# Designed miniproteins, single chains, continued (5), part 72

Each design is a single chain, and the fold is of that chain. pLDDT is the mean over its residues in the fold that is shown.

## One batch from the design tools (miniprotein)

Design m18484
Fold by ESMFold2-Fast:
Structure m18484 (fold): chain A 57 residues (1-57)
Amino acid sequence: SSQQELEKLKQELRKAQEERNAEGIFKVLAKLQEFGDSVSIYAADKLIAIGDQIDAE
């Protein structure tokens, strides 16, 4: 998949995290998982990190 599409999804994920929108985060992560194994791992790790961030709020 293209690097530009990945960066766009990362930006959308950051926005959902900023808004503390769990549903938005899950939707973006589902899209990231479609890019392949390495990106799926990245998405899982990112979800865990964001969960920790939200719990700290």
Scores: mean pLDDT 67

Design m18485
Fold by ESMFold2-Fast:
Structure m18485 (fold): chain A 102 residues (1-102)
Amino acid sequence: MIEEIEKAFKDFLNEHKEELHKYINGVILRDGFNEELAEEFAEKLVKAVSTEYNVKFTEEQKEKVKKAIIDFIKENKDTLSKLSPEEFAEKLAKAIAEELKK
């Protein structure tokens, strides 16, 4: 089940990499890190993956994934605009996978 969640995020992030990368840099990081927009983004991303890939999260798994997304954006705020959409998608998928295994 964890492996199915990891695969779903990897596939979703790769499919939507250009749109997501543009949104994060153009909205969440426009004037520095916006925590409320990052939290809203993480919630919407979890819901989109759950719906599109028909995967069910436990509440613990949802919180871990949301935390991984928010922390990734915050920790990489100064470099995200310099990453390609592909590098962005791969790094975020890895961050989510690592948090889910904790």
Scores: mean pLDDT 83

Design m18486
Fold by ESMFold2-Fast:
Structure m18486 (fold): chain A 94 residues (1-94)
Amino acid sequence: ARPAALREAADHLRKAADSLEQGNVKEAVEHLQRAADALRRAGYPEGAKVFEDLAKEVTEAAKNGDKEKLQRLAEHTRLAADNVERMAASEEAA
């Protein structure tokens, strides 16, 4: 069901944001990839691509030691988790 896959995506996005805040880049990238996979299963391939691209941005920012960008990406990921959770709630209420 779409709501279940969206909730799975939101959970992975929260874990990605938490991992970024802790400096665990590898774990954050793995959670972003799992969120993208869940969004594809939910029927949102464009949303999945956004988080695949975000995983690449996280990897490049970490490689360059760009701590300010990593913090902004963590904040963006947390907001995205809230948005995906609202989408899941909306689909379940319909």
Scores: mean pLDDT 86

Design m18487
Fold by ESMFold2-Fast:
Structure m18487 (fold): chain A 94 residues (1-94)
Amino acid sequence: SDIVEEAEKKLEEARKAIEKGDVKSALEHLLKASKLIGKLLDQGKYEEAKKLLEKLEELLEELEKLPIETLEEDIMLGVLHLEIAVIKLILSKA
């Protein structure tokens, strides 16, 4: 699936941003990955969505070890946590 490949690319871009301490870029890539996971859920691709979510949550744990110093980054992190919660809720009903 092109969507799976795009999501994996966004997760790899997020990993590289985390390694560089670039919190804003990491959050942008993780948010894009979460939206692609949402598209997989809309298509009924629950196993692919679940595997990508697990990778996203691992990267989020690493990102949260970094200092989050801007209001924009705090808002983006809050949005990402909400999107993850919605994905988990949908997966729990599938």
Scores: mean pLDDT 90

Design m18488
Fold by ESMFold2-Fast:
Structure m18488 (fold): chain A 94 residues (1-94)
Amino acid sequence: SKVEEARKLLEEIRKLIEESSLPEEVKEALLKAVEDLEEAIRLAEEGKIPMEDVLKAVDRFQGETTKVLEHYNQPDLAEKINKLLDELKEVLEK
């Protein structure tokens, strides 16, 4: 299903963050943001928020994550995560 595909993409993003060389506090902050996206998707599935709000949250996460990863000299990780986030947006827009 659409929600299952979205959850798998977020799980891949989580694994990339966990396996990275980022400082522990940075990983914790990014993983919390992933959890917030998972919750937003759940709320949208339950009809409690519009899917447009989820897409805005994904865009916000994408922007903030890219800035953080560039600061820590992780451009390849940023590219991989951005690709998965673009796929997530496509899944959510179906």
Scores: mean pLDDT 87

Design m18489
Fold by ESMFold2-Fast:
Formats: sequence, C-alpha cells, structure tokens
Structure m18489 (fold): chain A 68 residues (1-68)
Amino acid sequence: SEEERRQKALETLVGYLSKNVPEEVARKAAEAILEGNLDEALKILTPYLGEVNARAAIRDALEVLEKL
C-alpha cells in the first residue's frame, strides 16, 4: 500500500541519517525529504552536519529513495 511504502521509505531514511544526527532530527529531516521540501531538510540538517555534508546527505537520501 501507499502507507506501507511511505513507512518503509521513512524508516530507511531515518536509518541513514541517524548515523550522524540524533534520531528525532533524522526523522524530521526524512519527513521533509519525503514531502519534497528539500530546503526544510537542509535547514534541519545544517546545524548538525554543516551545509556541505547536509547537502550531500540529502542527495544520497534521494538516491536511496530512487532505488526503493
């Protein structure tokens, strides 16, 4: 179902992002990415990763979603 697909995508992204940011922050960023709000995801991640690493993390997250 659409809900199951979204949940799988969310948990996959949280798993990737929580390696370097707190899980709560990873979850907020993952939700922003899934909503297509990449500017919001960047704002959430930049304080923890720095802008360059935050942009790279978002790019990598989008590549992971493409392979799902």
Scores: mean pLDDT 86

Design m18490
Fold by ESMFold2-Fast:
Structure m18490 (fold): chain A 98 residues (1-98)
Amino acid sequence: MEEEERIERELAKIGEEARKKKLEEAAEELEKVLNIDKETAKKMLEGKDLELSEKYKDNPVFQKARKEVLEAGYLALARKFEELGREDDAAAARRAAA
């Protein structure tokens, strides 16, 4: 149905917006703690800078920041799935966030 295509696009946008907001916050934290520039921190969190992501993979601050960015997207999707009555999809998104 056309309605389902519209919903899927809305879900993608909601997840992306939540993730981008948390990415900004997490990048600011990494800039302060690891003394790296904010744009580099964003690239590391998004996996676009593989060398730096590998270097910091065992760093607990980086691990926490990366987890929080991923969780933000999934939690936003879970809330929207619940609003749409898609309880199984909401439960799956919440499990992905954990």
Scores: mean pLDDT 76

Design m18491
Fold by ESMFold2-Fast:
Structure m18491 (fold): chain A 110 residues (1-110)
Amino acid sequence: MSQEERFAELMREATEAFNNKDFEKLDEVIDRMIEEMPTEDTMAALLSFALRAYENKDFEAFELVVEKALELFERDPTPFARRVLGLLRDIAEQAKLDDLAARLRAALEG
């Protein structure tokens, strides 16, 4: 399987788990993305899921995705990953998720 085909497979599984509110499966699939895929691709996917979670008012899914983005940023703090964390911080502040926004801010200031 090519890297592109593997990423598409993981995105399909993650999207299905997200839509079904199967957070255990979503967590497992995101961990596989973090292990197998480039940081930029995984961060773009996490931002996409975070935006959908925010639109759906699914703050449990939003928190899960943000925790995974924080984990990936600590492992590989690329400029793109930093930009994604900044966007997630802004969304968390808008949503009044003050503890989560503070954690994102602390990670960006480190």
Scores: mean pLDDT 88

Design m18492
Fold by ESMFold2-Fast:
Structure m18492 (fold): chain A 68 residues (1-68)
Amino acid sequence: SAKEEAIARVEELFAEFLARYPDADRAALERSLASVKAAIEAAKTEREQETLVRTAEHGLRLAGAALS
């Protein structure tokens, strides 16, 4: 389903981020991932799911810039 694909995508994005930035706060990122996954599961439309994925991707991009 689109929801399962969205969840898989955010899990991949967070895993890639943690692999790239080993000094990042893993516990904080794991809490953020759990929150985003819960939000995707609660989302009623594919548009909401896509928005949540893009928001997570943007947030990780900004966090990566701060760690660089």
Scores: mean pLDDT 85

Design m18493
Fold by ESMFold2-Fast:
Structure m18493 (fold): chain A 74 residues (1-74)
Amino acid sequence: LSEEEEKQIDELFEKYDKNGDGYLDRAEFIEFMKEEFPELDEPTRIVMFAVLDRDKDGKIDKEEFKEFLRGIRP
């Protein structure tokens, strides 16, 4: 990712990381998906969170979030 892309992802992550712990929980991730991808339905958003939550702890770290954004193809 370019420096500009990294900064945009950092700002986007920080916007939805409402408790400032460096992770997005399910509610924060779903809020992100609703704002950025309003055309997707709720079941799709939940499945995307589950796929990214590799540790099954209910949280997505910043690297998992970056991988998700890199995986989104037009």
Scores: mean pLDDT 73

Design m18494
Fold by ESMFold2-Fast:
Structure m18494 (fold): chain A 63 residues (1-63)
Amino acid sequence: MEIDGEAEVTLWLIKAVVAELAGDYQEAVKWYEKGLELARKLNLPESTIKRLEDGLAEVKAKL
């Protein structure tokens, strides 16, 4: 099994969603920000970056 940056972004996205569902919005922000930073550094598709940006914006609106 080979874990690359794309797999890490996906794992952090999952952690962010789990934290958001638990009401831990500050923790969700941390995971979305980590995923977004790595996704931008890896030049992942705009669809992936937009998903992370939208999730981050939704969580910040709930704080």
Scores: mean pLDDT 80

Design m18495
Fold by ESMFold2-Fast:
Structure m18495 (fold): chain A 82 residues (1-82)
Amino acid sequence: KAAEAQELFEKGKKLFEEENYEEAAKQYSRAISLDPSAERYLHLGSAHFKLNDIEEAIKLLQKALSLEPDNRGVQELLAQLQ
């Protein structure tokens, strides 16, 4: 449910701030499985980018852009990777 997805997303953001990108990605993936959003895909893509998983980062950012085509953050990060 949305509340559970948000809790997982916030946990992922805290892990990302601690530079624990692998665990952040796991929490973001769990949040997305419950309630997908452009913001959650953007954060998951950013975590994969930090892990040097460029192909997966691009795929995740493309999913974020498909949900919110006018999201400048997604557009800018995706442009850097392509």
Scores: mean pLDDT 85

Design m18496
Fold by ESMFold2-Fast:
Structure m18496 (fold): chain A 63 residues (1-63)
Amino acid sequence: SAAERERLLRGARNILAKAPGNPEAVALAQQAIELAEQGRLDEAREQLDKAEKLAVRYIIETG
């Protein structure tokens, strides 16, 4: 759905904004954006979930 695509794109962009110093999280967030733009929403969600886990871990370890 369009709403799910927008949610995934917003989530991925938030990871890029909050964890730009984590290259693995950045790469996964960029992949999620590309997959969501292609309409591959299940694969985009999987990559975003991985990016979010790495971003959260980064925040916990640094703050």
Scores: mean pLDDT 78

Design m18497
Fold by ESMFold2-Fast:
Structure m18497 (fold): chain A 93 residues (1-93)
Amino acid sequence: IEELEKEVLEKIKEAREKIRESNISEEFKKESMESIEEGERAVKERNSEKIFESGQEIMEQSKRALEEGDEETAKSLVETAVSLGRLAYALEK
């Protein structure tokens, strides 16, 4: 669990950097950054339900990034969301 948590937090850090560097709107940056912050908080609290919910929100932001043509940011967000889902599942076992 601690190893999965560290990997997820590293992906979150990378996603934040991609969001900050993206040329997508300020509204997207604000909303996606808020989703990432909620995800990080849920991971630190080890709340599987909130981790799963945050992953779903981040996946929605990845779709927005893809629609704006930022494939790198979209990919980073997808990988973060998938990792959050894996951690949430592992925490329930």
Scores: mean pLDDT 82

Design m18498
Fold by ESMFold2-Fast:
Structure m18498 (fold): chain A 107 residues (1-107)
Amino acid sequence: SKEKIEEAVERIARLVGEAFDEALEASEEEREELFERLKEELTRILKEAGVPEEKAEDIAQDVVDAVRNLLGRVEAEGLSEAEKEALREALLAALRHRVRAELEKIY
């Protein structure tokens, strides 16, 4: 069960990191498409890991909202590449913690 938890956590972290990187270079319209796809993929992975559908959708939406909020801060503050990387790492660390905690309730 621990191996399945860590596999799901790293799979989700990779997906969110890639989505954040794509969104930084994307137009506003392309970002909305990326966020919808991200929510669908996160919900699917969480459901495959045994999270109930409603809870999986809640977690996926919270993650999308966190990514959206972080992108808004990056744009508003004119952050350096090093500052963007630090925020990305903080986002992924918080995500790993939350997903692991939810999966530990199931396993």
Scores: mean pLDDT 85

Design m18499
Fold by ESMFold2-Fast:
Structure m18499 (fold): chain A 91 residues (1-91)
Amino acid sequence: KIEELRKKIEELKEEGLKTEDPEKRKELTREILRLELEILVLEFDSEEMKKAMEDILEVYERVEERKEVTEEDEEVGKKVEKVLNEYLKKK
């Protein structure tokens, strides 16, 4: 399943390089992010990592819907970055 997700991400990246429509690029970027986070959740069996991925997806959806970044969104991003950095250092 992870290999299928990676192949899908590559196809979306290629489509993004050919697309000049900024709205379509945003949609492709959102889908790529979602798939990459799904792969991370599958690779790392950690509650902290799963929670961080869920939080970042919610922030991404809220920012796209509101077309603005709030201070709360930035705080969630910093918490996710901390969890990711600590997890990646252990690997």
Scores: mean pLDDT 66

Design m18500
Fold by ESMFold2-Fast:
Structure m18500 (fold): chain A 97 residues (1-97)
Amino acid sequence: MIDMSDAERLLKLLREALEALREALAAGDLERALRLAESILEIAEKLIELGEHLEETAELLREAADLLREGAPDDPEAQRLAERLEELAERAEELAE
């Protein structure tokens, strides 16, 4: 289990990765966007393991999923990552109850 300061750092990294994802999609850099989406999943899984910031983590995951669906609607990998992000958001919301 990670310390509370690690949860705050992970949340900051998650927000930074989400903003980088938005920029990558706006630039048409799909390869970077897909790598950022995978990083978002990894960071969020760690936050969920900690049981901290679950509601905010779920919100950020849903934003990432929406960005991929809107930014890369014709890419099957982007759509699969968006589905995984939404599934993880639902898990975070359930654990926050």
Scores: mean pLDDT 84

Design m18501
Fold by ESMFold2-Fast:
Structure m18501 (fold): chain A 70 residues (1-70)
Amino acid sequence: MELEEELRKIADEALSKVTDPEMQERLRKEADAILEEIVELAKQKGLPVETAVRIARDRLDALIERLKAE
């Protein structure tokens, strides 16, 4: 399923914006959970890949902002 590959690329792109190793570790762990939720949602609701990708980008951007605020 191409969805998981696209979501992984988005997560890797988000990780590349963070230089702190501890923040990268937290981001990777929380991002993996978010991607897993989105894959399940897409499977259950029949979401197009493009829609799932948009949701993932929005959630990952929010996650990065949250981690920066902590």
Scores: mean pLDDT 78

Design m18502
Fold by ESMFold2-Fast:
Structure m18502 (fold): chain A 88 residues (1-88)
Amino acid sequence: MADKTLRQATQDEVKEAAKIVAEKLGLSEETAERIVQLALMDHEPSDEVIEATAKELGLSPSTVREAIRLANEELKKLVAEKKAKEAA
């Protein structure tokens, strides 16, 4: 039951998703990129991982959870758009 869409995300899609997440949540691009990388490796991180990441980044756990949700959504959109262009 692996969604292959996210596994096809390249470094360029990760960078683009990080910019979008940063803009939507008022985070730095570096902070957003770290969260996007976490979402790419684990689509449903445990509460312990989320709390550890929040502590490292100086964010609330709820902000990290929302950023992971947005990162997964934006990565899926970017990979889908790339596939649509290749299919057209």
Scores: mean pLDDT 74

Design m18503
Fold by ESMFold2-Fast:
Structure m18503 (fold): chain A 65 residues (1-65)
Amino acid sequence: SALEEALARAQAAGGSGAAAGLAEARKHDVPLSDETLERAVALAEAGRDAEGAAVVAKAIQEGGG
């Protein structure tokens, strides 16, 4: 799935915060848009993991997006 791929990419980038958020979304079946997944991973890959984690956390809090 797109979420499983995003999680693997975040982990590969060393983005522990983004990866943790994505794992929570997966665990609770929270629907995340492809845009949100790509933004979170891109931020983690750019060394901006805290911002990537925040993107995921906000999307989870809003019930998906």
Scores: mean pLDDT 84

Design m18504
Fold by ESMFold2-Fast:
Structure m18504 (fold): chain A 61 residues (1-61)
Amino acid sequence: DRQREIERLRHQIEDLDNQIRILEQQIKQYSSDPKRVKQLKEQLDLAEERRRELERRIEEL
């Protein structure tokens, strides 16, 4: 069922949005630690890429 798949994907996007928000807050909190900021930005980039992939999958349904 297309509707059930969309709901599942939307739930995954919501989880990623929460992760992205946490990573953004941590980047701001640890802005004076360049090593940690670099690692957090890499995690943020991956999460944003995953979110875009899920949005594309919804568009294809």
Scores: mean pLDDT 86

Design m18505
Fold by ESMFold2-Fast:
Formats: C-alpha cells, sequence, structure tokens
Structure m18505 (fold): chain A 81 residues (1-81)
C-alpha cells in the first residue's frame, strides 16, 4: 500500500516534468527539454520499480507506457537539436 502510494506520487511528479519538457521543446529550448525529459524518465523508472515491488500490475503498465512515451519525446528532441 505505502510503496504503491509512493509510486503514484512519483508517476505524477514524472508527468509534471514531462509537461515541463514539452514546454521547453515548444519554446525551442532543446537543451533544457532534453535535461527535463531525462528527469521525467528517471522518475518513471523509479515509479515502475515501486509498482512492480508492490505487485501492482496495472500501475506498472501505466508507468511503463508513460516511460516509453517520455523516451520517444527525448529522442524526437535530440533529432531537432
Amino acid sequence: HMARLEAEVLLALADMYLALGDRFEKQGKYDEAIETYKKAIELYEEALRLFRQAGDTEGARLAESHLEYAKKKLEEVKNKK
């Protein structure tokens, strides 16, 4: 239960960093976007680990989906730099 709640908080925090990265990308601030997406990825990876430790299969699936999206965004921005 506690590990799941921690994972949910980290997932939400990662979503906030993903949104911040999108804002930097839209402004043409590609270096800032790259750094911010990397932070989102790290937080999604931690959330995924905690969901897996808690046995929360649905939470792990959501975190993995968001992680894959953040990795795609990072690759897109690297190609624009």
Scores: mean pLDDT 88

Design m18506
Fold by ESMFold2-Fast:
Structure m18506 (fold): chain A 80 residues (1-80)
Amino acid sequence: PAPPVLEVKEFDISKLPGWVVQFIALADTVAVDVQVRLGLISPEEAVRLLEEFLEQLKKNGAPESVIKAVERRIEEIRRR
């Protein structure tokens, strides 16, 4: 029996095609931005979640363009 899939907090994105990594990064960034705009999470919590995601992207060798896009979104949220 395989370990429970629901326990996957860290996923190996290095095995995914680059386009999939870009789509995941875009989807996560959009989801967080929408939640902030709707008042469901604080800007501080959103920054924390995106910084955790950014660390996962760096650990898994995501393209610098993707890393910079996420960093830019963090700064946009921090600036309002």
Scores: mean pLDDT 67

Design m18507
Fold by ESMFold2-Fast:
Structure m18507 (fold): chain A 74 residues (1-74)
Amino acid sequence: MSDEELEELRRRLQRAVNRLMEKASAGDREGMEEEFEEVDRILDELVRLGAITPEQAAEARGNIRRMAEETLAK
């Protein structure tokens, strides 16, 4: 894996998280769940490339879900 490939994946993850939080803020649960699917795909790719561990990916998923649910509940 190159630093450029890792940087691209991190940028994609950040964009997906930003869209997810935007949809949560708008009360769009369906759109939020669609963005979670993309977040999961990116996290799985980061694990496959050895950039993060499965445990780190699980923690990131949990943190993103918690923040989104808290935002949706406001």
Scores: mean pLDDT 83

Design m18508
Fold by ESMFold2-Fast:
Structure m18508 (fold): chain A 72 residues (1-72)
Amino acid sequence: MESLSDEEKREALEVIAKAQEEVLKEFPIIRDLSKASEEEIKKAVEKILETIREIASPEIAEAVEELTREDL
């Protein structure tokens, strides 16, 4: 969770970046969030979280999901 090592944080950021790139291919509109609808943003976020779960460890995926849910 919040006590992740610097190496684990770097790995988590790389996973998040990779997931974002995959989702941007499917939802280019999220590059300009001010023009995207709330529905489009929600779908893109859900897809990012799903992709993170597939490529990250469950612990890292859960931490990212919790943070995203609190911010939204």
Scores: mean pLDDT 65

Design m18509
Fold by ESMFold2-Fast:
Formats: C-alpha cells, sequence, structure tokens
Structure m18509 (fold): chain A 61 residues (1-61)
C-alpha cells in the first residue's frame, strides 16, 4: 500500500550517496516521482522532506 513511498525512499537513498546532488535537488526528484504516483504537491513535498531527513540520519557514514 505504501509502495510509492518505499520506492521514493530507495531513490532518496541512491541520490544521497551522490555528493554532486544537492539536498534540494533530491527533494525535487522525490516530489516529481511522488506527484507521478498520485500525491498532491503538498503531500509529495512533506513526504520527500520526511524521507530525506530520516534517510540522512540512517545512512550517516
Amino acid sequence: MDEAIRKATELARKLLLDPSVSRDEIIAELVRYLKGQGFSEAQATQLANSIVDREEIQLAR
């Protein structure tokens, strides 16, 4: 049921490993993906920020 969110999380994780991609660009890519999955712009933006925040903490190296 949260397949779109899981795929967005995987995308965020992949992009966070690329130091040439800015945080704002990662959020923009996630918002674009989530909007394509049927989320509103507000929902997509909120979800993208939450995903990136959590993944940054979890993927800290």
Scores: mean pLDDT 79

Design m18510
Fold by ESMFold2-Fast:
Structure m18510 (fold): chain A 55 residues (1-55)
Amino acid sequence: SEEDFNKLPDYVKNIIEEVINGKISLAEGAKKLDLSQSSFSKLLKNLGLYDKVPK
């Protein structure tokens, strides 16, 4: 939810925004957060943002 997104640290929010805006790839965003691509994908799905990631 948007409320769950707003609870995240600013650096995490910034990386998510870069990914959904196509500035960096999903894999690059995961690397910056020290997450596996699978874990990052689950995070984005839980936030309702995975569909916004450019393919």
Scores: mean pLDDT 80

Design m18511
Fold by ESMFold2-Fast:
Structure m18511 (fold): chain A 74 residues (1-74)
Amino acid sequence: SMEEEAEKLKEEVLEKVKEIAKTESLDKAIRNAQKLLFEFREKLKELGFSEEEIEKYVVELAKEIGKILREAEE
């Protein structure tokens, strides 16, 4: 389903962010995370999600990315 594909894409982004957080400076990690969020938004658009649904997914993903980056600094 579209929802299963969206969850898969979300997990792929989170995995990449975890790797970036371990190897890159915070400034580079933030920049790379922003690029990954943009690519995620575009992929959801290709799958046929509405703009409102895309924004909800992006907000939740950004929240989870923020937690990963904060935990990496501690």
Scores: mean pLDDT 84

Design m18512
Fold by ESMFold2-Fast:
Structure m18512 (fold): chain A 82 residues (1-82)
Amino acid sequence: MIKIELDTSDRALVLAAARQEIAEAEAVLNDPNASKEELEHAIRVLEAVREYLEAHMDLSDPEVAALLARIDALIEGLRRRL
């Protein structure tokens, strides 16, 4: 299990860290040479980020909701490449 530590009460830092992980996963999704292991790793990282946001962030926040929707879309895209 990949554990992403976003252990901060600072909303801006949590969202910045989540956006960084999303950007890294988008790079994997857009790489036509990405290996199965890289695709599976990106999915696990995104699932860990999603679980953290759902557990610790206000889900009624439109910015949090938008990040969660983007994470779900990326996980679906990555799974389609497997």
Scores: mean pLDDT 81

Design m18513
Fold by ESMFold2-Fast:
Structure m18513 (fold): chain A 98 residues (1-98)
Amino acid sequence: SAMKELQEEGKKLAEELKPMIDAVNSGKISDEILEEAEKIIKESPEELVKKAEEIIEEWEKENGESLSEKERKVIKAIIIYIEKKMKELQEKYKEIEE
């Protein structure tokens, strides 16, 4: 069942992102979390990094709040990671759909 596979992938994604999400929510971003975020950004295509930045800028305009540099990096990495996983799933299921 595609729904069961999507639920399992969703759980894995949530578990993988939990440390970064918890760090942003607590306001306590460790050097380890920052290094992981910077690695995700560095290994990602420039177009995807730019899209993540645009999403953050739109959110800041709507919410009237500015994120710290550390929060911005971690949130950018979270967005990039989600987008990359969604693309991988779309490509996988596109090959299965006739």
Scores: mean pLDDT 78

Design m18514
Fold by ESMFold2-Fast:
Structure m18514 (fold): chain A 70 residues (1-70)
Amino acid sequence: MTLTGTVTGGSGAVGAPITIELSDGTVIKGTVQAGDAHFAAVVDDETGEGYLVSSADGITVGATVTVQQL
């Protein structure tokens, strides 16, 4: 499943917490496992589910991201 979202907290830095609000109102609260300037692999802290998060403009608070479940 692929959704769009907005980063509402944290950062895309490896080991950092990140919070993403998806377009359907779902909120992901997770930890960044791996990534670069445009991609982050995030594991949800509650469920253990993996997500690939991408942004053309970088993964920062306020950024629009695409989220794909791994």
Scores: mean pLDDT 82

Design m18515
Fold by ESMFold2-Fast:
Structure m18515 (fold): chain A 83 residues (1-83)
Amino acid sequence: DLEKERELTDALTSKLTKAVASVGGSVVSIEVLINGNEVILNLTVESSAPKEEVEKAIKKAIEEFEKENPEYKVKAKVTIKEV
C-alpha cells in the first residue's frame, strides 16, 4: 500500500529531523524502505554535539515511532559525522 508506505516514511522522517535538530544537528541523507513489517532506515547526520547525545535523540525518535506503529519494527543504520 503506497499510501501507507508514504505515511510511515513521512512520520519517521519528521520525527528524525526534529530529533536531530533538537541537538543542533542536520540530516544529510535519509532513506526509508518498507519491507513487510520492517522499516529499513539508512540515516546520515552531521552535528557538533556529542555523538552520544545525537544517538540518544535518534533512538528516542525511533522508539516513539515504534510505539505509534507497533506492527512495524525499525532496522536502522545510522552514520554520525562530527563537524
Scores: mean pLDDT 86

Design m18516
Fold by ESMFold2-Fast:
Structure m18516 (fold): chain A 73 residues (1-73)
Amino acid sequence: SDAEKLGEEGIKNTTEAGEKYGASGARGAGTASVGKLNGEANKSKDEETQKKYLEEAKRVEEHTKKLVAELEA
């Protein structure tokens, strides 16, 4: 739940930054969101929770790469 919420916030922030600032904005916001998700994964002592944060980090990273490619096209 917390991992999914943070992942959704990451996707939203990356999309909004891309719309306002272009590819550089999307890249910056996406990188920051992935960093936060990886940070929460590292703080987790529960393997299931850690895995969920890492899955959301991967999701935000892939969304960021696709959005950056579209904005640079």
Scores: mean pLDDT 85

Design m18517
Fold by ESMFold2-Fast:
Structure m18517 (fold): chain A 81 residues (1-81)
Amino acid sequence: SMQEAQRLALEILAAGERAAEVLAEVSREIHRLYNSGKLSKEELLERATELARRLAAEAGLSPEVTEKILRTVELTVELLS
């Protein structure tokens, strides 16, 4: 839901600048891939999830913050469909 997405975004921002940057990077890539028209919804979700996990790990984010980013990714892909 939009309400859940807004709450998660605030919690991610509260987790610090690195968490916010990971969310921004993943969101940009989701829109780029979506606009390409080459991926199914399922393929888009898989690619975005893999990217989010990798970037969160590289940024040293906690599992809790990573889960919030992953849930935001899922909601973003659903809203684009």
Scores: mean pLDDT 85

Design m18518
Fold by ESMFold2-Fast:
Structure m18518 (fold): chain A 116 residues (1-116)
Amino acid sequence: EEAKKEEELEKINELLAESQEYIDEIIEELGEPKSIEEREAISSVAFTLVMMEKLGEPKEKIEAFRERQLRLLREGRYKEAILISLEENIELAKKLKLYDVAKALEELLKEIKEEL
C-alpha cells in the first residue's frame, strides 16, 4: 500500500511540475494574475495543455487550443477559458474511453454554465 502511494505521489508531482511550467509560461506572457478567477483560468489552461501532450494530441491541435485560450485570457474572458478547457478535457476523456470521467466533467460543465 505505501509503495503504491509513493508511485501515485510521484505521478502527481510530475503532473504538477509539468502544469507549473505552462503556468509560468502563461504568466511570463500575460503578467501575474490579478484575481482568483484569472489564476484558476490559467491553471485550467495549463492542465489541459499537459493532458493533450501526454495523450498524444496533434501539435497543430495543441497549438490552436493554446492560441485560442491565450486570446481569451488577454481579453479577461476567464470563465470562457475555463469552460473551453473543461470541454476539451471531456473530449480527451471520451477518446481514452473514460466514460465515467467524461460524465463527471459534463455534470461540472452544466453546473458552471448554470452559475453564468
Scores: mean pLDDT 78

